# Designed miniproteins, single chains, continued (5), part 67

Each design is a single chain, and the fold is of that chain. pLDDT is the mean over its residues in the fold that is shown.

## One batch from the design tools (miniprotein)

Design m18313
Fold by ESMFold2-Fast:
Structure m18313 (fold): chain A 92 residues (1-92)
Amino acid sequence: SERGAAGARAVAEYGAREEAELQKKTDEAVEEGKKLMIETGDLELGLELAEKKLSELSPSARAKGIKQAKEALKKFEEELKKKKEELERKLE
């Protein structure tokens, strides 16, 4: 039982570090994708850049990161559309 408990603890510590690195890399990928979307107006280019930045992760971590990045970048696209409409209203 002690070997099982030590193994479970090691797996939990490894998982915590992996989740922290996943979140950090996902946040960085989203920020770079957002910058590219501001420059190009293209969601697909932002998504492609984010996926490329997450390609170094394990397949499962990459899938989670890509899902989070897609959701964040799609929300940002809607925010950019609203901001453009507001700017057009101010310029007449």
Scores: mean pLDDT 76

Design m18314
Fold by ESMFold2-Fast:
Structure m18314 (fold): chain A 70 residues (1-70)
Amino acid sequence: SDDFSSGARKGVLSGGNPSDAGLSATIGASLEYPDNIDSSQSAGHGATLGALSSGPDDASKSSYDISKKS
């Protein structure tokens, strides 16, 4: 499941700022990893950084990559 990646991408695409992308990614990660706060937080942080850098695809990729490395 890629719920946090989808959340991050959707947040940016809905006209959200980097904060909205981060929140969407964190919610998605919480659904996928409910007992792993570190993964959810990392996904949110990655989505925010990705959105700041290049938009929805980078937000999705960044949230996934950071979540996997944590």
Scores: mean pLDDT 59

Design m18315
Fold by ESMFold2-Fast:
Structure m18315 (fold): chain A 56 residues (1-56)
Amino acid sequence: GRAEREREAGDVIEAAVRHDPALARRFMALIDAGVTDVREIAERLGLEEALAILDA
C-alpha cells in the first residue's frame, strides 16, 4: 500500500545518505528547513529510485 511504498522509499533515502556524507549534509539541511515529507526529500535530493517506488 501507500505506507509500504513510503517505507521502501525511506529505506532507499536512508541507504543513500549513509553511503554519501555530502548527501547526508543536504538531507540534514532539508530537515532543518522543515522538509519531512518522504517524496519532497527524494525530489530535492534527486533520488530517482525512491521517486520510482513512490509512483509505483
Scores: mean pLDDT 82

Design m18316
Fold by ESMFold2-Fast:
Parts: structure tokens; C-alpha cells; sequence
Structure m18316 (fold): chain A 74 residues (1-74)
């Protein structure tokens, strides 16, 4: 299972690649949905500290907002 820091970096990498024209909106959305599923799996399987839980909550909120923006471009 990836760490919280790894999931945040993975999301940032997808956004960077999309912004640079290396990913289509469809591919970017697919990868962000995959990262969101991994965040949900980490929440279910790990006993997270309050700090880790708060970081995942913030990351999840940002991902969901970005995914909605990407869906509008499809």
C-alpha cells in the first residue's frame, strides 16, 4: 500500500502531466480516480493518525474538485 505522501505526489504528478499536455482529460481523470480508490483503501485498511487522516481529507477534496473540472472537458 502506498504512503499518504506517495498518494499526494502521485496526484500532483498527474496534474503536472495533464497541464503540460502529456495526458488527455480522459487519461488524467482515470488516473485520479485510481488514486482516489487507493486513498479510500488506505482509510479502510490502516489505522491512520489524525494528521494523516486530515492530509488525506484535504487531498481527497482537491482531487474530487479537479475530477469534476476534468469531466466538464470531456
Amino acid sequence: MPSVAELVRAAARVLSDYTRGRLSPEEALRRLEEILAQIEAVRRTRDLSPEEAARLDLAEGLLRSTMEELRQQL
Scores: mean pLDDT 79

Design m18317
Fold by ESMFold2-Fast:
Structure m18317 (fold): chain A 77 residues (1-77)
Amino acid sequence: SDAEVFESLGKLLARLAEQGRIDREQAAEAFRNTGRHLGYEEIGEEAARKILESPNTGEVMEEVGKWAARKVEEKEK
């Protein structure tokens, strides 16, 4: 589902951040682009904002991915 894409993205970005391979701007852009691609631009933009306002940690990226997944599920019901 589209919700699972956001959750999986959060987990992937968390691993990359823990390895020092991605910064907050790159993580924010990934959420923004994913939202645009799936037709959830508002959710993607809000996820990007949350990333940019938070520390560049894997925990934040996983939490934002889960938040976005929940918001997608709410819109599909």
Scores: mean pLDDT 85

Design m18318
Fold by ESMFold2-Fast:
Structure m18318 (fold): chain A 62 residues (1-62)
Amino acid sequence: SSLEKLKEELAEKIENKDYKGAAELLRKNGVNVTEEDLKNADDAELAELASQGLNGAYEKEK
């Protein structure tokens, strides 16, 4: 449901290089990240930030 949608939206934004949208989505889920951070992040760093955002969304759904 909402976690699956978040995963898909985040993946699509990063794949399309919409770093502004990805950063806004991550910040809404408790990840302190900027557009510039995402532009300069490698695949491993992007995966780590995505995991932090998913954990934030999971806690809010409880």
Scores: mean pLDDT 75

Design m18319
Fold by ESMFold2-Fast:
Structure m18319 (fold): chain A 99 residues (1-99)
Amino acid sequence: SEEELEEKKKKIDEEFKKEEEKTEVTEENAEKFLLEGEIYEGLGLIARALGMEELAEVLFHKAILYYEHAAKIYEKLGEYEKAEEARERAREVERLREE
């Protein structure tokens, strides 16, 4: 169900917002979230290849949120170029979801 998928994504968004508020602003944490984004992006592609479309959608959504978390940490550290690169990776995953 599309409604069940949207509710699940909303809950994930709320959980990620709480995690962002608890996360220490460090280069290590930014790199960790960037890596998590890459892992979930890869898992999303595997899920899509296996025909698990709803799972792929959830995994891509998590990848986007991890990249956005990394971008916010980099921005707070004054690493604006790295923040922009992380946001561009999030946009690339969003494009994968739409095509």
Scores: mean pLDDT 87

Design m18320
Fold by ESMFold2-Fast:
Structure m18320 (fold): chain A 73 residues (1-73)
Amino acid sequence: TLEEKQALFELLKEKLDLSQEEEKALQAFLNEHEPEDIAAMTPEEISKATDNVLSLEKAEEVQKLALQFLALN
């Protein structure tokens, strides 16, 4: 749901120390992908989906946090 996507976005902003460009790219990415789809993606796929605005390291943390989010919700 939109509410779940917004909750995940707020969690990611809290945990990842994102720049404004990274935050904008991540918001656009979350508009097109459900949390369960993100958890199933590789870090490379996540980075590519953000036009490489997110590094592989940050994409790995996004995938990890999406898995944790699903476990809690």
Scores: mean pLDDT 84

Design m18321
Fold by ESMFold2-Fast:
Structure m18321 (fold): chain A 85 residues (1-85)
Amino acid sequence: MKVELTFKSGEVVTLDTAQPPEAMLQKLIAAGATEDQALYIVLTILEAQHDLRLGKMSAEEAAQRVIDAALKVPEVTSARVLELD
């Protein structure tokens, strides 16, 4: 899955969930997220991918969970899905 996040700073970040969690964390922090905010988004991605692999949710439901989590971060102004799993 690929997700695009726009930050209040004007930074646009593309997260590829096939990449290591550390790479996603670094991108989010560089865009203006706090460590706690970045960790919250990345942990939500990992949990959504785990539930998707177990057949507990659809790819669309997993993506929506990630979008909803990103939009709860006040530094994030928009979030959208670029590619589903």
Scores: mean pLDDT 85

Design m18322
Fold by ESMFold2-Fast:
Structure m18322 (fold): chain A 92 residues (1-92)
Amino acid sequence: MEEGRELLLRAARLYAEALALYDLAERETDPAEREALLERARELALEGQRLYERGLEEMRRAGASEEELKEAEKEAFEVAKETYERLMKEAE
């Protein structure tokens, strides 16, 4: 269970970083820098999706209940929110 949960938290951090990069790209006036931000955002979003799917599968195989899965997803959402807010503040 702990390994699956950690994968969900890692996925949440990658999704938050991808979202922050997408938002920064919208503000970027240099086309080359904008494309670089978008490319990195796509790579992080894809990796985040892979870790999220693996994390859920690991938790289900470990016998996690539907409620435990919901709790893990809520924790992942909170981590994503905190990570996004931190990254956007650091970019200022």
Scores: mean pLDDT 84

Design m18323
Fold by ESMFold2-Fast:
Structure m18323 (fold): chain A 88 residues (1-88)
Amino acid sequence: VDELVEEFDKLVDEILSSTDPAEMIAKIEELTKVAQELLSNPEVAKDRELQLKIVSALFAMLAKAEELPEEDQPAVIEAITKLAKAVS
């Protein structure tokens, strides 16, 4: 579990540091898989600090997506939406 939390944090940092929409989408897809694996553990799903971490990451990624060219925003927002649905 701890390794998955570290991988989650690493992927979020990589997404927020990226300037390439294609890289952001690929990393968000990886993050979605990590988040689904984390939330498959009932003890992790009850962790309020982890839930807040996930929500904070979603808001940060949405803010980052709004800084992209308008033509690239829909694809990145769609990837973030799929992540949000996976963790809801």
Scores: mean pLDDT 80

Design m18324
Fold by ESMFold2-Fast:
Structure m18324 (fold): chain A 95 residues (1-95)
Amino acid sequence: SEQDELLERIKELAEEILEKLKKEGVPEETLQRVEKMVEELLSLLPDASLAVQKLIAEMLEKALKEDAESMIKRVEDAAVLAYTVAAESRARAAA
């Protein structure tokens, strides 16, 4: 499905980001933090709308074109978006 292809693409983008950060020599503690953010992001994405999944894919594609510091910030922004959407969805379900 379009969603399955998009989720696989996001996973590939996340792996490319982690490999680029590793090659650029970011500290191991920083790399581990980004890896954790990526894992949490990927766990939240299947429950997100297709529009949110597309937006996150765009954010990660942009991250790959930037320097290490900006790349990390884009991953953080993507994770915050995913957490915010998940929290909002849970709040509506509880109401």
Scores: mean pLDDT 84

Design m18325
Fold by ESMFold2-Fast:
Structure m18325 (fold): chain A 95 residues (1-95)
Amino acid sequence: EAPLDDEAWREAARWAAANLSSPILRELARVAEEAPSEFVYQVALELEPLVEKYREELEAMPEEEKEKRGPEQLRKLYELMIQALRERVSPSELL
């Protein structure tokens, strides 16, 4: 529930940016490192309803469609987080 302190968060973000195999996750970690941990936490909280909506949509889909749409929905979520963190705006401003 409590976010990491700023230094621990920046260290974790630097590690993720250097070590994660996914290019989009590395970019997310890179932009998160440059943002205050409190702001990153706020962005995550504001996106929680959208995450739940995507989860419900995926659960309602047939297995074949779920396999195709799952990665697409997750990619869109990461792209939205990257934009919000990069531009220092609320995710609601981008929706």
Scores: mean pLDDT 70

Design m18326
Fold by ESMFold2-Fast:
Structure m18326 (fold): chain A 65 residues (1-65)
Amino acid sequence: DEKVKKLAEEIAKKMLEEYKKNGYVSSDFVHEIAEEYKKTHSKEDVEKALLLAADKVVQKLIEEY
């Protein structure tokens, strides 16, 4: 749980940086992040972290924009 939460924070940060740079987060960018983390993490942990990261990004965008 804590490992997944930490991974979600890292992914959310990368997604927010991509959004600030390009104005959007592409599906290719998300796929590349997922594949990279799957090399060191289980598929289940990466999938859970991606869902949590997406929620964090949406909340951040609602609060700031």
Scores: mean pLDDT 80

Design m18327
Fold by ESMFold2-Fast:
Structure m18327 (fold): chain A 83 residues (1-83)
Amino acid sequence: MKAALEGMKELARRTLESHGLTEVAELIGKALDALARGDLESAEQYVRQAEQALREADVSPEARKVALEAIEAVREAIRLAKE
């Protein structure tokens, strides 16, 4: 589990930074770190902050789609961890 979360964090960071979404990438990374620690409350808070940062960002539709897919993947990982 930890190795898979580390892989997701690095992939999300590289992908989002390549689209200029550095703040969203940082927040997603923090959410995945919290999830790896079993801190689901902090993970959910970081995901909400990433969604807010994306809403305030003036980015291309392509960049927004990539960020939304990354946020959705983290939300699914948090949901599965609650089971």
Scores: mean pLDDT 78

Design m18328
Fold by ESMFold2-Fast:
Structure m18328 (fold): chain A 105 residues (1-105)
Amino acid sequence: TLRELVEEARRKAREAIDLLAQALETGDDKLRQEAIKKLQEAERLTQEALRLARELGDEETARLLQEARDQLQLAIKYAQQGDLVTAIQLASSAESLLEQALRAS
């Protein structure tokens, strides 16, 4: 369901935030790479949820999911560049938007 996709995307985003925080504290590049994979999984699930929301005519949910996707794409970019502080902030914003999408759906 739409709700299940959004909940899964939110879980992946939270996992990524935790890994980014650990990478920031330890300097472990392996944790950064794992976090990037989790952000990519969250983005993919958000894209699937966005497609479904549009098919269902849920305009408000679709707008929130598009904003969440944009934030996840930026989080991936900044994490790849090694700016983990900015990546964490963007991923956290995406998680908040995904929570709002769950309330709208």
Scores: mean pLDDT 91

Design m18329
Fold by ESMFold2-Fast:
Structure m18329 (fold): chain A 117 residues (1-117)
Amino acid sequence: MEKARKLYQLGLQYLNEGDYDKAIEYFKKAIELAEKSNDKKLTANSYYVLGQSYAEMGKYDEAKKYFQKSIDLYYSLKDSFALQSLLMGMAAMKSAGLSEVADPLIDELVAKIKELE
């Protein structure tokens, strides 16, 4: 658990520095260890920032794939607060002009959040 979280934090550092290739590498390693330890929240968080990293690179199909994995995990955990945080992230992407990527995920997040209420 602690090792997976350290890899996740290193990934965030590289993402902040604009080194998307290293960020992706560390997030993938964090996911592998988080899954082995059954840390579903860290796995979901790592999928979200992996999606964000791919979006920053203009790799929108990969970004959508990993955002979807994050949404599915938080929905399986019935974590409405995490889903609301993802919704805010998608709203930010829409405001940045990525509505074609964000809109389907926003619709799904709104529906899933309502289902949990």
Scores: mean pLDDT 85

Design m18330
Fold by ESMFold2-Fast:
Structure m18330 (fold): chain A 81 residues (1-81)
Amino acid sequence: GMAVIQQLENLKKQVENAKSFEEAAELIRKAGQLVLDHHPDVARAVGFALRGIGLILDAKSLEELKKGAVELINQAIQELQ
């Protein structure tokens, strides 16, 4: 619903302001869990969560992780609207 979209928007802003890789990774995990809890398509929800974990494992810098996370959260918002 609209509440979950607002929570994702807030998590996106927190990711943009994250000061460490660990902080950004925790926010990505929270976004993935929120999508798992609220997405009507379970396969797509699992795909978002796994893609978030992939970003954490593959990102070579905080800025790369933040960019990937913002893109992923924007995609989740678009699908849940």
Scores: mean pLDDT 86

Design m18331
Fold by ESMFold2-Fast:
Structure m18331 (fold): chain A 62 residues (1-62)
Amino acid sequence: GAAEAVEGAVRAAGGTAAVPAALARQAMDHLRKGDEAGAREALLAAGMSEREADAVLQMGGF
């Protein structure tokens, strides 16, 4: 699901942040709509670093 995909990207970036499923879904919904800025903001609000947020965005094709 969205949470597993986001957590996988965070781990690939060397992070260990636990991402709530609801916030992961919100970020992935933004990415699905092509809203990179909204996705980044949601990930940072969830407590991710900029590096971890960038890894998730790269996974989403951004």
Scores: mean pLDDT 70

Design m18332
Fold by ESMFold2-Fast:
Structure m18332 (fold): chain A 67 residues (1-67)
Amino acid sequence: GEEELKAAERGLENAKKLLEEGDYGGAVTAAGHAVKYAERAKETYPERAEEIKKEALEVRDKALSGL
């Protein structure tokens, strides 16, 4: 629901911040949380959840390339 969508958005913003700070492990973990919450939000907010998931996966991939 809405709480899961908000959690996904917070996770994505946290992942982006950690990536910018060079905390690649933290960015991977935060991106993973964003994906999980986006999947849970998908039944109520399918389009926004998919956009958050896509961005979180992109952040995760960039963080993994830095490891």
Scores: mean pLDDT 84

Design m18333
Fold by ESMFold2-Fast:
Structure m18333 (fold): chain A 94 residues (1-94)
Amino acid sequence: SKRRALNLLRTAKALLEFAKDYLENGDIDLARKYLELAIRSLEEAESLGAPRAKEALELVKEAKKYLEQGDIKKAIELVEKAIKLVDESIAELE
């Protein structure tokens, strides 16, 4: 469903924005939680054929890997790139 994919992308964007805020404030446990929630939303959006969802998903998974390695700056950069791809996906579906 196009509408369901769109709602999942909007949810993923909000979750990624929260994850970024937590990363910037040093709340690593909440950042991890919100990245994991965003991964689930993006996996479902990809399964529904949302454009760019796979690319955004890979960026979020990579951000989580850098977070676990303690590279917070790289994690933030990857989350920002993922948010941009999610915005582009939303625009393509609207």
Scores: mean pLDDT 91

Design m18334
Fold by ESMFold2-Fast:
Structure m18334 (fold): chain A 81 residues (1-81)
Amino acid sequence: MKKKEEEEKRKEIEERAREEGERARREAIERGVTEAAELAGRMGYERAVFEAESGEKLLEMTEEGVKELEEAVRRVVERLE
């Protein structure tokens, strides 16, 4: 079933995205590019999901940016469901 395959892929992408999001957040904070990374993260999360699916890395994000991205993604997913 297509639905089951999408669900499994989505879980793997989400898990990878979370790990790389946390890593990117720490790296962005250390560089002192928190404000720019936060904005970039918000816009780039949907792209990051695609990158994770294709095996590419996530973009730079801050901790606050990661939270906003999760909220934005959840809202979009909830509305589309």
Scores: mean pLDDT 54

Design m18335
Fold by ESMFold2-Fast:
Structure m18335 (fold): chain A 75 residues (1-75)
Amino acid sequence: MDEEIERLRKLAEQFEKDAEINREAARLNRERERETPGDPRKRASLYTAAAINEVGEEFSRKLAEEYRKKAEELE
């Protein structure tokens, strides 16, 4: 049971880290979009990439929170 609590906490930490990575990737893609005003296709691609990273951030944050709650419930 203690091993399960530790496993859930490690999963929460990993998903929290994944959320941070996705957040930074989204920020960089939005910045690149702003720097390419002369290329509508490249801007559309960067916009889509940023949107995908934003969904990834939200998904990872929700999983991190759920695993934290599960660990607390078992403690």
Scores: mean pLDDT 84

Design m18336
Fold by ESMFold2-Fast:
Structure m18336 (fold): chain A 100 residues (1-100)
Amino acid sequence: KALELLRELLLRNTPPELEEEVERLVELIEELLKEKEKPVVDERKIAVLYSAIGIEIAAISFQVALIEGPEKAAELAKLLSEAVKATLEGDVEKLEELLK
């Protein structure tokens, strides 16, 4: 449910050309959440997934800056920070508020 809300929020706030980048970010976050829920956690895999998520966020922000300008990219960066944190914490209520 949190991942579904994150995907909807990202698609509403990014240009349609970035749909594939949005899907990659959602998939990486899903993998991170699944790894964190395991009885024995692979700390190396978690570190790699955090790095990959950071790279994807940077790539999306850079492309938004090129398509819609740096002001829109800065707004998206704030939204991404709040939405990703809420998703990782399982804060569905916060994600629903961000979608209003």
Scores: mean pLDDT 82

Design m18337
Fold by ESMFold2-Fast:
Structure m18337 (fold): chain A 60 residues (1-60)
Amino acid sequence: DFEEQVERARRLALEAHRRAVEELRARGDQRGIRLEREILEALLAMLDAIEKLIKRREEE
């Protein structure tokens, strides 16, 4: 099921983001933390768009 796969991808992206931010904070890499957040926001927007396309297809 594509909706389940999108939700799994969203969860994995959030977990990966948490680990990356933790490592970047340990290094004092403030620019890296900001970039990581921007990348996560873009990925979440992409997943939201995909989920909407899947739901539209199923509502036919």
Scores: mean pLDDT 81

Design m18338
Fold by ESMFold2-Fast:
Structure m18338 (fold): chain A 68 residues (1-68)
Amino acid sequence: MDAILQQMDRILASMKEAKYDEDLAKKQAKVAKQSIELQMDRLGLSQAQKDAILAKFDAKFDALLKEL
């Protein structure tokens, strides 16, 4: 779980540092979400755990978009 959260934080930090435009950030976020979902499926996480992680990603990404 912690590895997934760290990967998410690194991806979002990279977008901010690289000064991604909103469209590029949204495209990369979609790819990142797909990767995270595959990792969660392989780990056998419950639907509640998956929803919590994805909600955390969405909240952090929305905050990033406001700063871009």
Scores: mean pLDDT 79

Design m18339
Fold by ESMFold2-Fast:
Structure m18339 (fold): chain A 71 residues (1-71)
Amino acid sequence: SELEEKLKIIRDTLEERGQPVEVGRGGISKEQLLSILMQDFSDEQIRQAVGLLKPRPEGMDKEAVELLNKA
């Protein structure tokens, strides 16, 4: 599906930037993930949005990891 394709791009981009899809690691929250998914972004715009994420001290939350793993 289109959603699964977007999630795969987000996951692959995070991994390429050294932010593994793992609880307590990486820099994306569920809220940031949903914000990107709710936009009518192209694949390149998704990569750019992920690339602009600020470091998150607590890392990825469990909900973000679970959503990305559904891709």
Scores: mean pLDDT 76

Design m18340
Fold by ESMFold2-Fast:
Structure m18340 (fold): chain A 95 residues (1-95)
Amino acid sequence: MPVDVDVTIVLPNGNKIVLQLTIESFEEAVEVVNFIKDWAKITMPKDVYDKFEKELDEAIKNAKSVEELVNNVNKIGKKYAEENPGTTSVFVDLK
């Protein structure tokens, strides 16, 4: 079933990237995660990014559905926003 999501990436300078998406496949959900990784890689400290990437890769590997992947990515994003308030923050909210 297609899943409607809002992706919000808050950059260290306070600028926001907001995507409103309908995800129709697991492959599309993985492309969204890769987009998040691309921004995180250039804006997070390397040690923070390496841990973030690893947790996102585990979320992709372990997810049984698009909804589970989205929920797990949102949990990871919220965790990293709380633990690293001076860097890039990611939120993925189901509609």
Scores: mean pLDDT 86

Design m18341
Fold by ESMFold2-Fast:
Structure m18341 (fold): chain A 72 residues (1-72)
Amino acid sequence: MPTVEELIERIKKARDREEIRELLDELVELFFPNFSEFSEEVKEKLKRGVIDALYKLYKDEAFREKAEAALA
């Protein structure tokens, strides 16, 4: 399985919004293995929570900016 750091780098390099969304789902699944089973509302809350937590840990603005833009 890819690491958190590998997925962050892939998201930063991705240009396609759909690819970024798929990579974000994969990233969130590392923390919540049953992520695919949740409702869309819960999925969006978990995605935003993971983005915020990883930004606080890594201080990677490019990751946060791309991830948030893909969810808008």
Scores: mean pLDDT 82

Design m18342
Fold by ESMFold2-Fast:
Structure m18342 (fold): chain A 81 residues (1-81)
Amino acid sequence: MREELEEEVTRKLIEAGVPKEDAEKVAKQIVEAATSPDPFVSAIHFSEAVTLAKKALGVDGQILASELFGEARRRYDEYVS
């Protein structure tokens, strides 16, 4: 499940223009944020994802990271429900 989410988020980031290595790092942070039961741990991973995505795509990267976090969170909630 988490591995599948990381792969999908990575693909979407690459399609948006993020280099593969950076996309994999951002995807890992987004999935950790979306699947963490601890809100503090989730916030830390989301912050790192936004920082990395913003470095790659600027403001568009921040928006994309937020959108992908929301998608990953919805898919995780469906999986555990």
Scores: mean pLDDT 83

Design m18343
Fold by ESMFold2-Fast:
Structure m18343 (fold): chain A 83 residues (1-83)
Amino acid sequence: MSSRLEKSRQIAREIGREFREMLDEYEEIGRELLEKYKDDPEKLIEIMIEGGLSEDVAKKLLENPTPGSLELIGMAVSAYEKK
């Protein structure tokens, strides 16, 4: 039988997988949004601010896009679109 520690590790792996799949979805959304607003980044900044981000954070996310930055962009815009 697996130890309680091994069972905890299995649960953590399952939760981590589901959480990673959710973040990967937001990363794809953020990547698509960067491409969509490539010629009008100010519009994307406006949407992100309406989604709950400060202007300074929104600008930094666009200046240095990383997987984590793309995830945040996707989350903020999704929050805005849900009203």
Scores: mean pLDDT 75

Design m18344
Fold by ESMFold2-Fast:
Structure m18344 (fold): chain A 62 residues (1-62)
Amino acid sequence: SVVDELYEEAMRLAEELRRQGHSDDEVMRAVTDHIVRLGRELGLPREDQVRVMTKVFNEILE
């Protein structure tokens, strides 16, 4: 699904930024901005954007 594809892309972005030595706060900010931007472009409802953000943050922070 589009939601799953956005999640996979956001996770790849998070992993790349962590490899580059960015802090968790910087990664979370960049991931949030990316999900909101692409979610709007893809016409995803805000509830689906929030689900993707929550799932990514749980994986990054845990």
Scores: mean pLDDT 83

Design m18345
Fold by ESMFold2-Fast:
Structure m18345 (fold): chain A 110 residues (1-110)
Amino acid sequence: GKEEIVEEMLELFRKALEEGKYKAALKMVEKIAELVIREALKLEDVTRGIGLSLRAIGLVLDFELLIKNGASEEEILAVARELLDMAKELSDEETLRKLLEEIKKILKES
């Protein structure tokens, strides 16, 4: 289901961080945030949609700052998980599978 796709994306983040591929990891988190913002802005509750979009932007900034400051892998992965959980709640399984393939491509091309 959707949880297995989220866990697979988290393992790709772990691999990127272990390999020092920080630019790839940032592109990956930006791609997830793009999906969250796109899906959030489709919500009938406009205030909730804006709030979720701003949270996604904040999580991307937190992810970049944690990497820049040499935070632990687990702290960086916790931010990625929060974004992925938002994507999971807002998207169907097919959309998440397409996101997973985009994330795999970013890491492979890094």
Scores: mean pLDDT 91

Design m18346
Fold by ESMFold2-Fast:
Structure m18346 (fold): chain A 78 residues (1-78)
Amino acid sequence: SLEELQARTDALGRQLRAALADPTTPKAEKIALAEQYLRASEELLRAWGKREGKEEEAEENIKLLREETAKTIAYLEA
């Protein structure tokens, strides 16, 4: 359900923020969390877009989120 997707995405977002703030968290774990958060967010945004008749807006938001995730991963890999 949309509520389950939202709850999962929120939980992953909290985990990602905590991991990014923690210098002891391994880089690989931070990257894995960023990728998991992106996947969950894509599922949530597509489900939301379909429900609200805003599929184009959802895909635009997904594109921006993919770009931001790629930047985050590039920063972590440097």
Scores: mean pLDDT 89

Design m18347
Fold by ESMFold2-Fast:
Parts: sequence; structure tokens; C-alpha cells
Structure m18347 (fold): chain A 97 residues (1-97)
Amino acid sequence: MDELLDEIVERVKKAIEAEEKGDKQTASRYLLKALSLAFVAGWEAARRGPAEYDAVRDRLIKRLKEELGSKADKYIPLVNAALDLGRLAGELERRFG
């Protein structure tokens, strides 16, 4: 999980850097990769239970705010949405798998 969160933060950071350079295509690619990894993180955490999901979500959002500052603010809602979609998949698997 730690490696997955590290990679999400790094990809959001690269999306910010690309956007600051005016490279919207590269920024979008890094953001989409970060969101796909956030979905996986939410799914894996939710499979272990709601407390694990809450801990992973809170840690990831805290890291984005602390490491990337206010430049991450517009990406945080998208990362949260991807985590929540992953959570739904993980909860479904936990109930019926």
C-alpha cells in the first residue's frame, strides 16, 4: 500500500508540473494514471474493512496537502472520487466474494 500511495502522490506532482509548463496533455495523462491507482488503493483498502479505507484515504489526502500544498487542491476532489469508486468495488467484493 505505501508504494501505491507514493506513486499516486508522485503522479499528481508530475501532473501539477506539466500544467505549470502549459503541457495540458501530459498533465491529463499523469492525472488519469493517478486516478486509476487511487481506484486500486480504495478497492484494496475497502476489502480489508471500513477502518482501513478511512486510514488510507486520510493518509493519502494528508500527503497530497503536505507535500504538494495548495496546488493539489483542485486534484484532491478527483482523487477522493476515484478512491470512493474503488471503495464501492471493494465493499461489493467483501460482501459477495
Scores: mean pLDDT 86

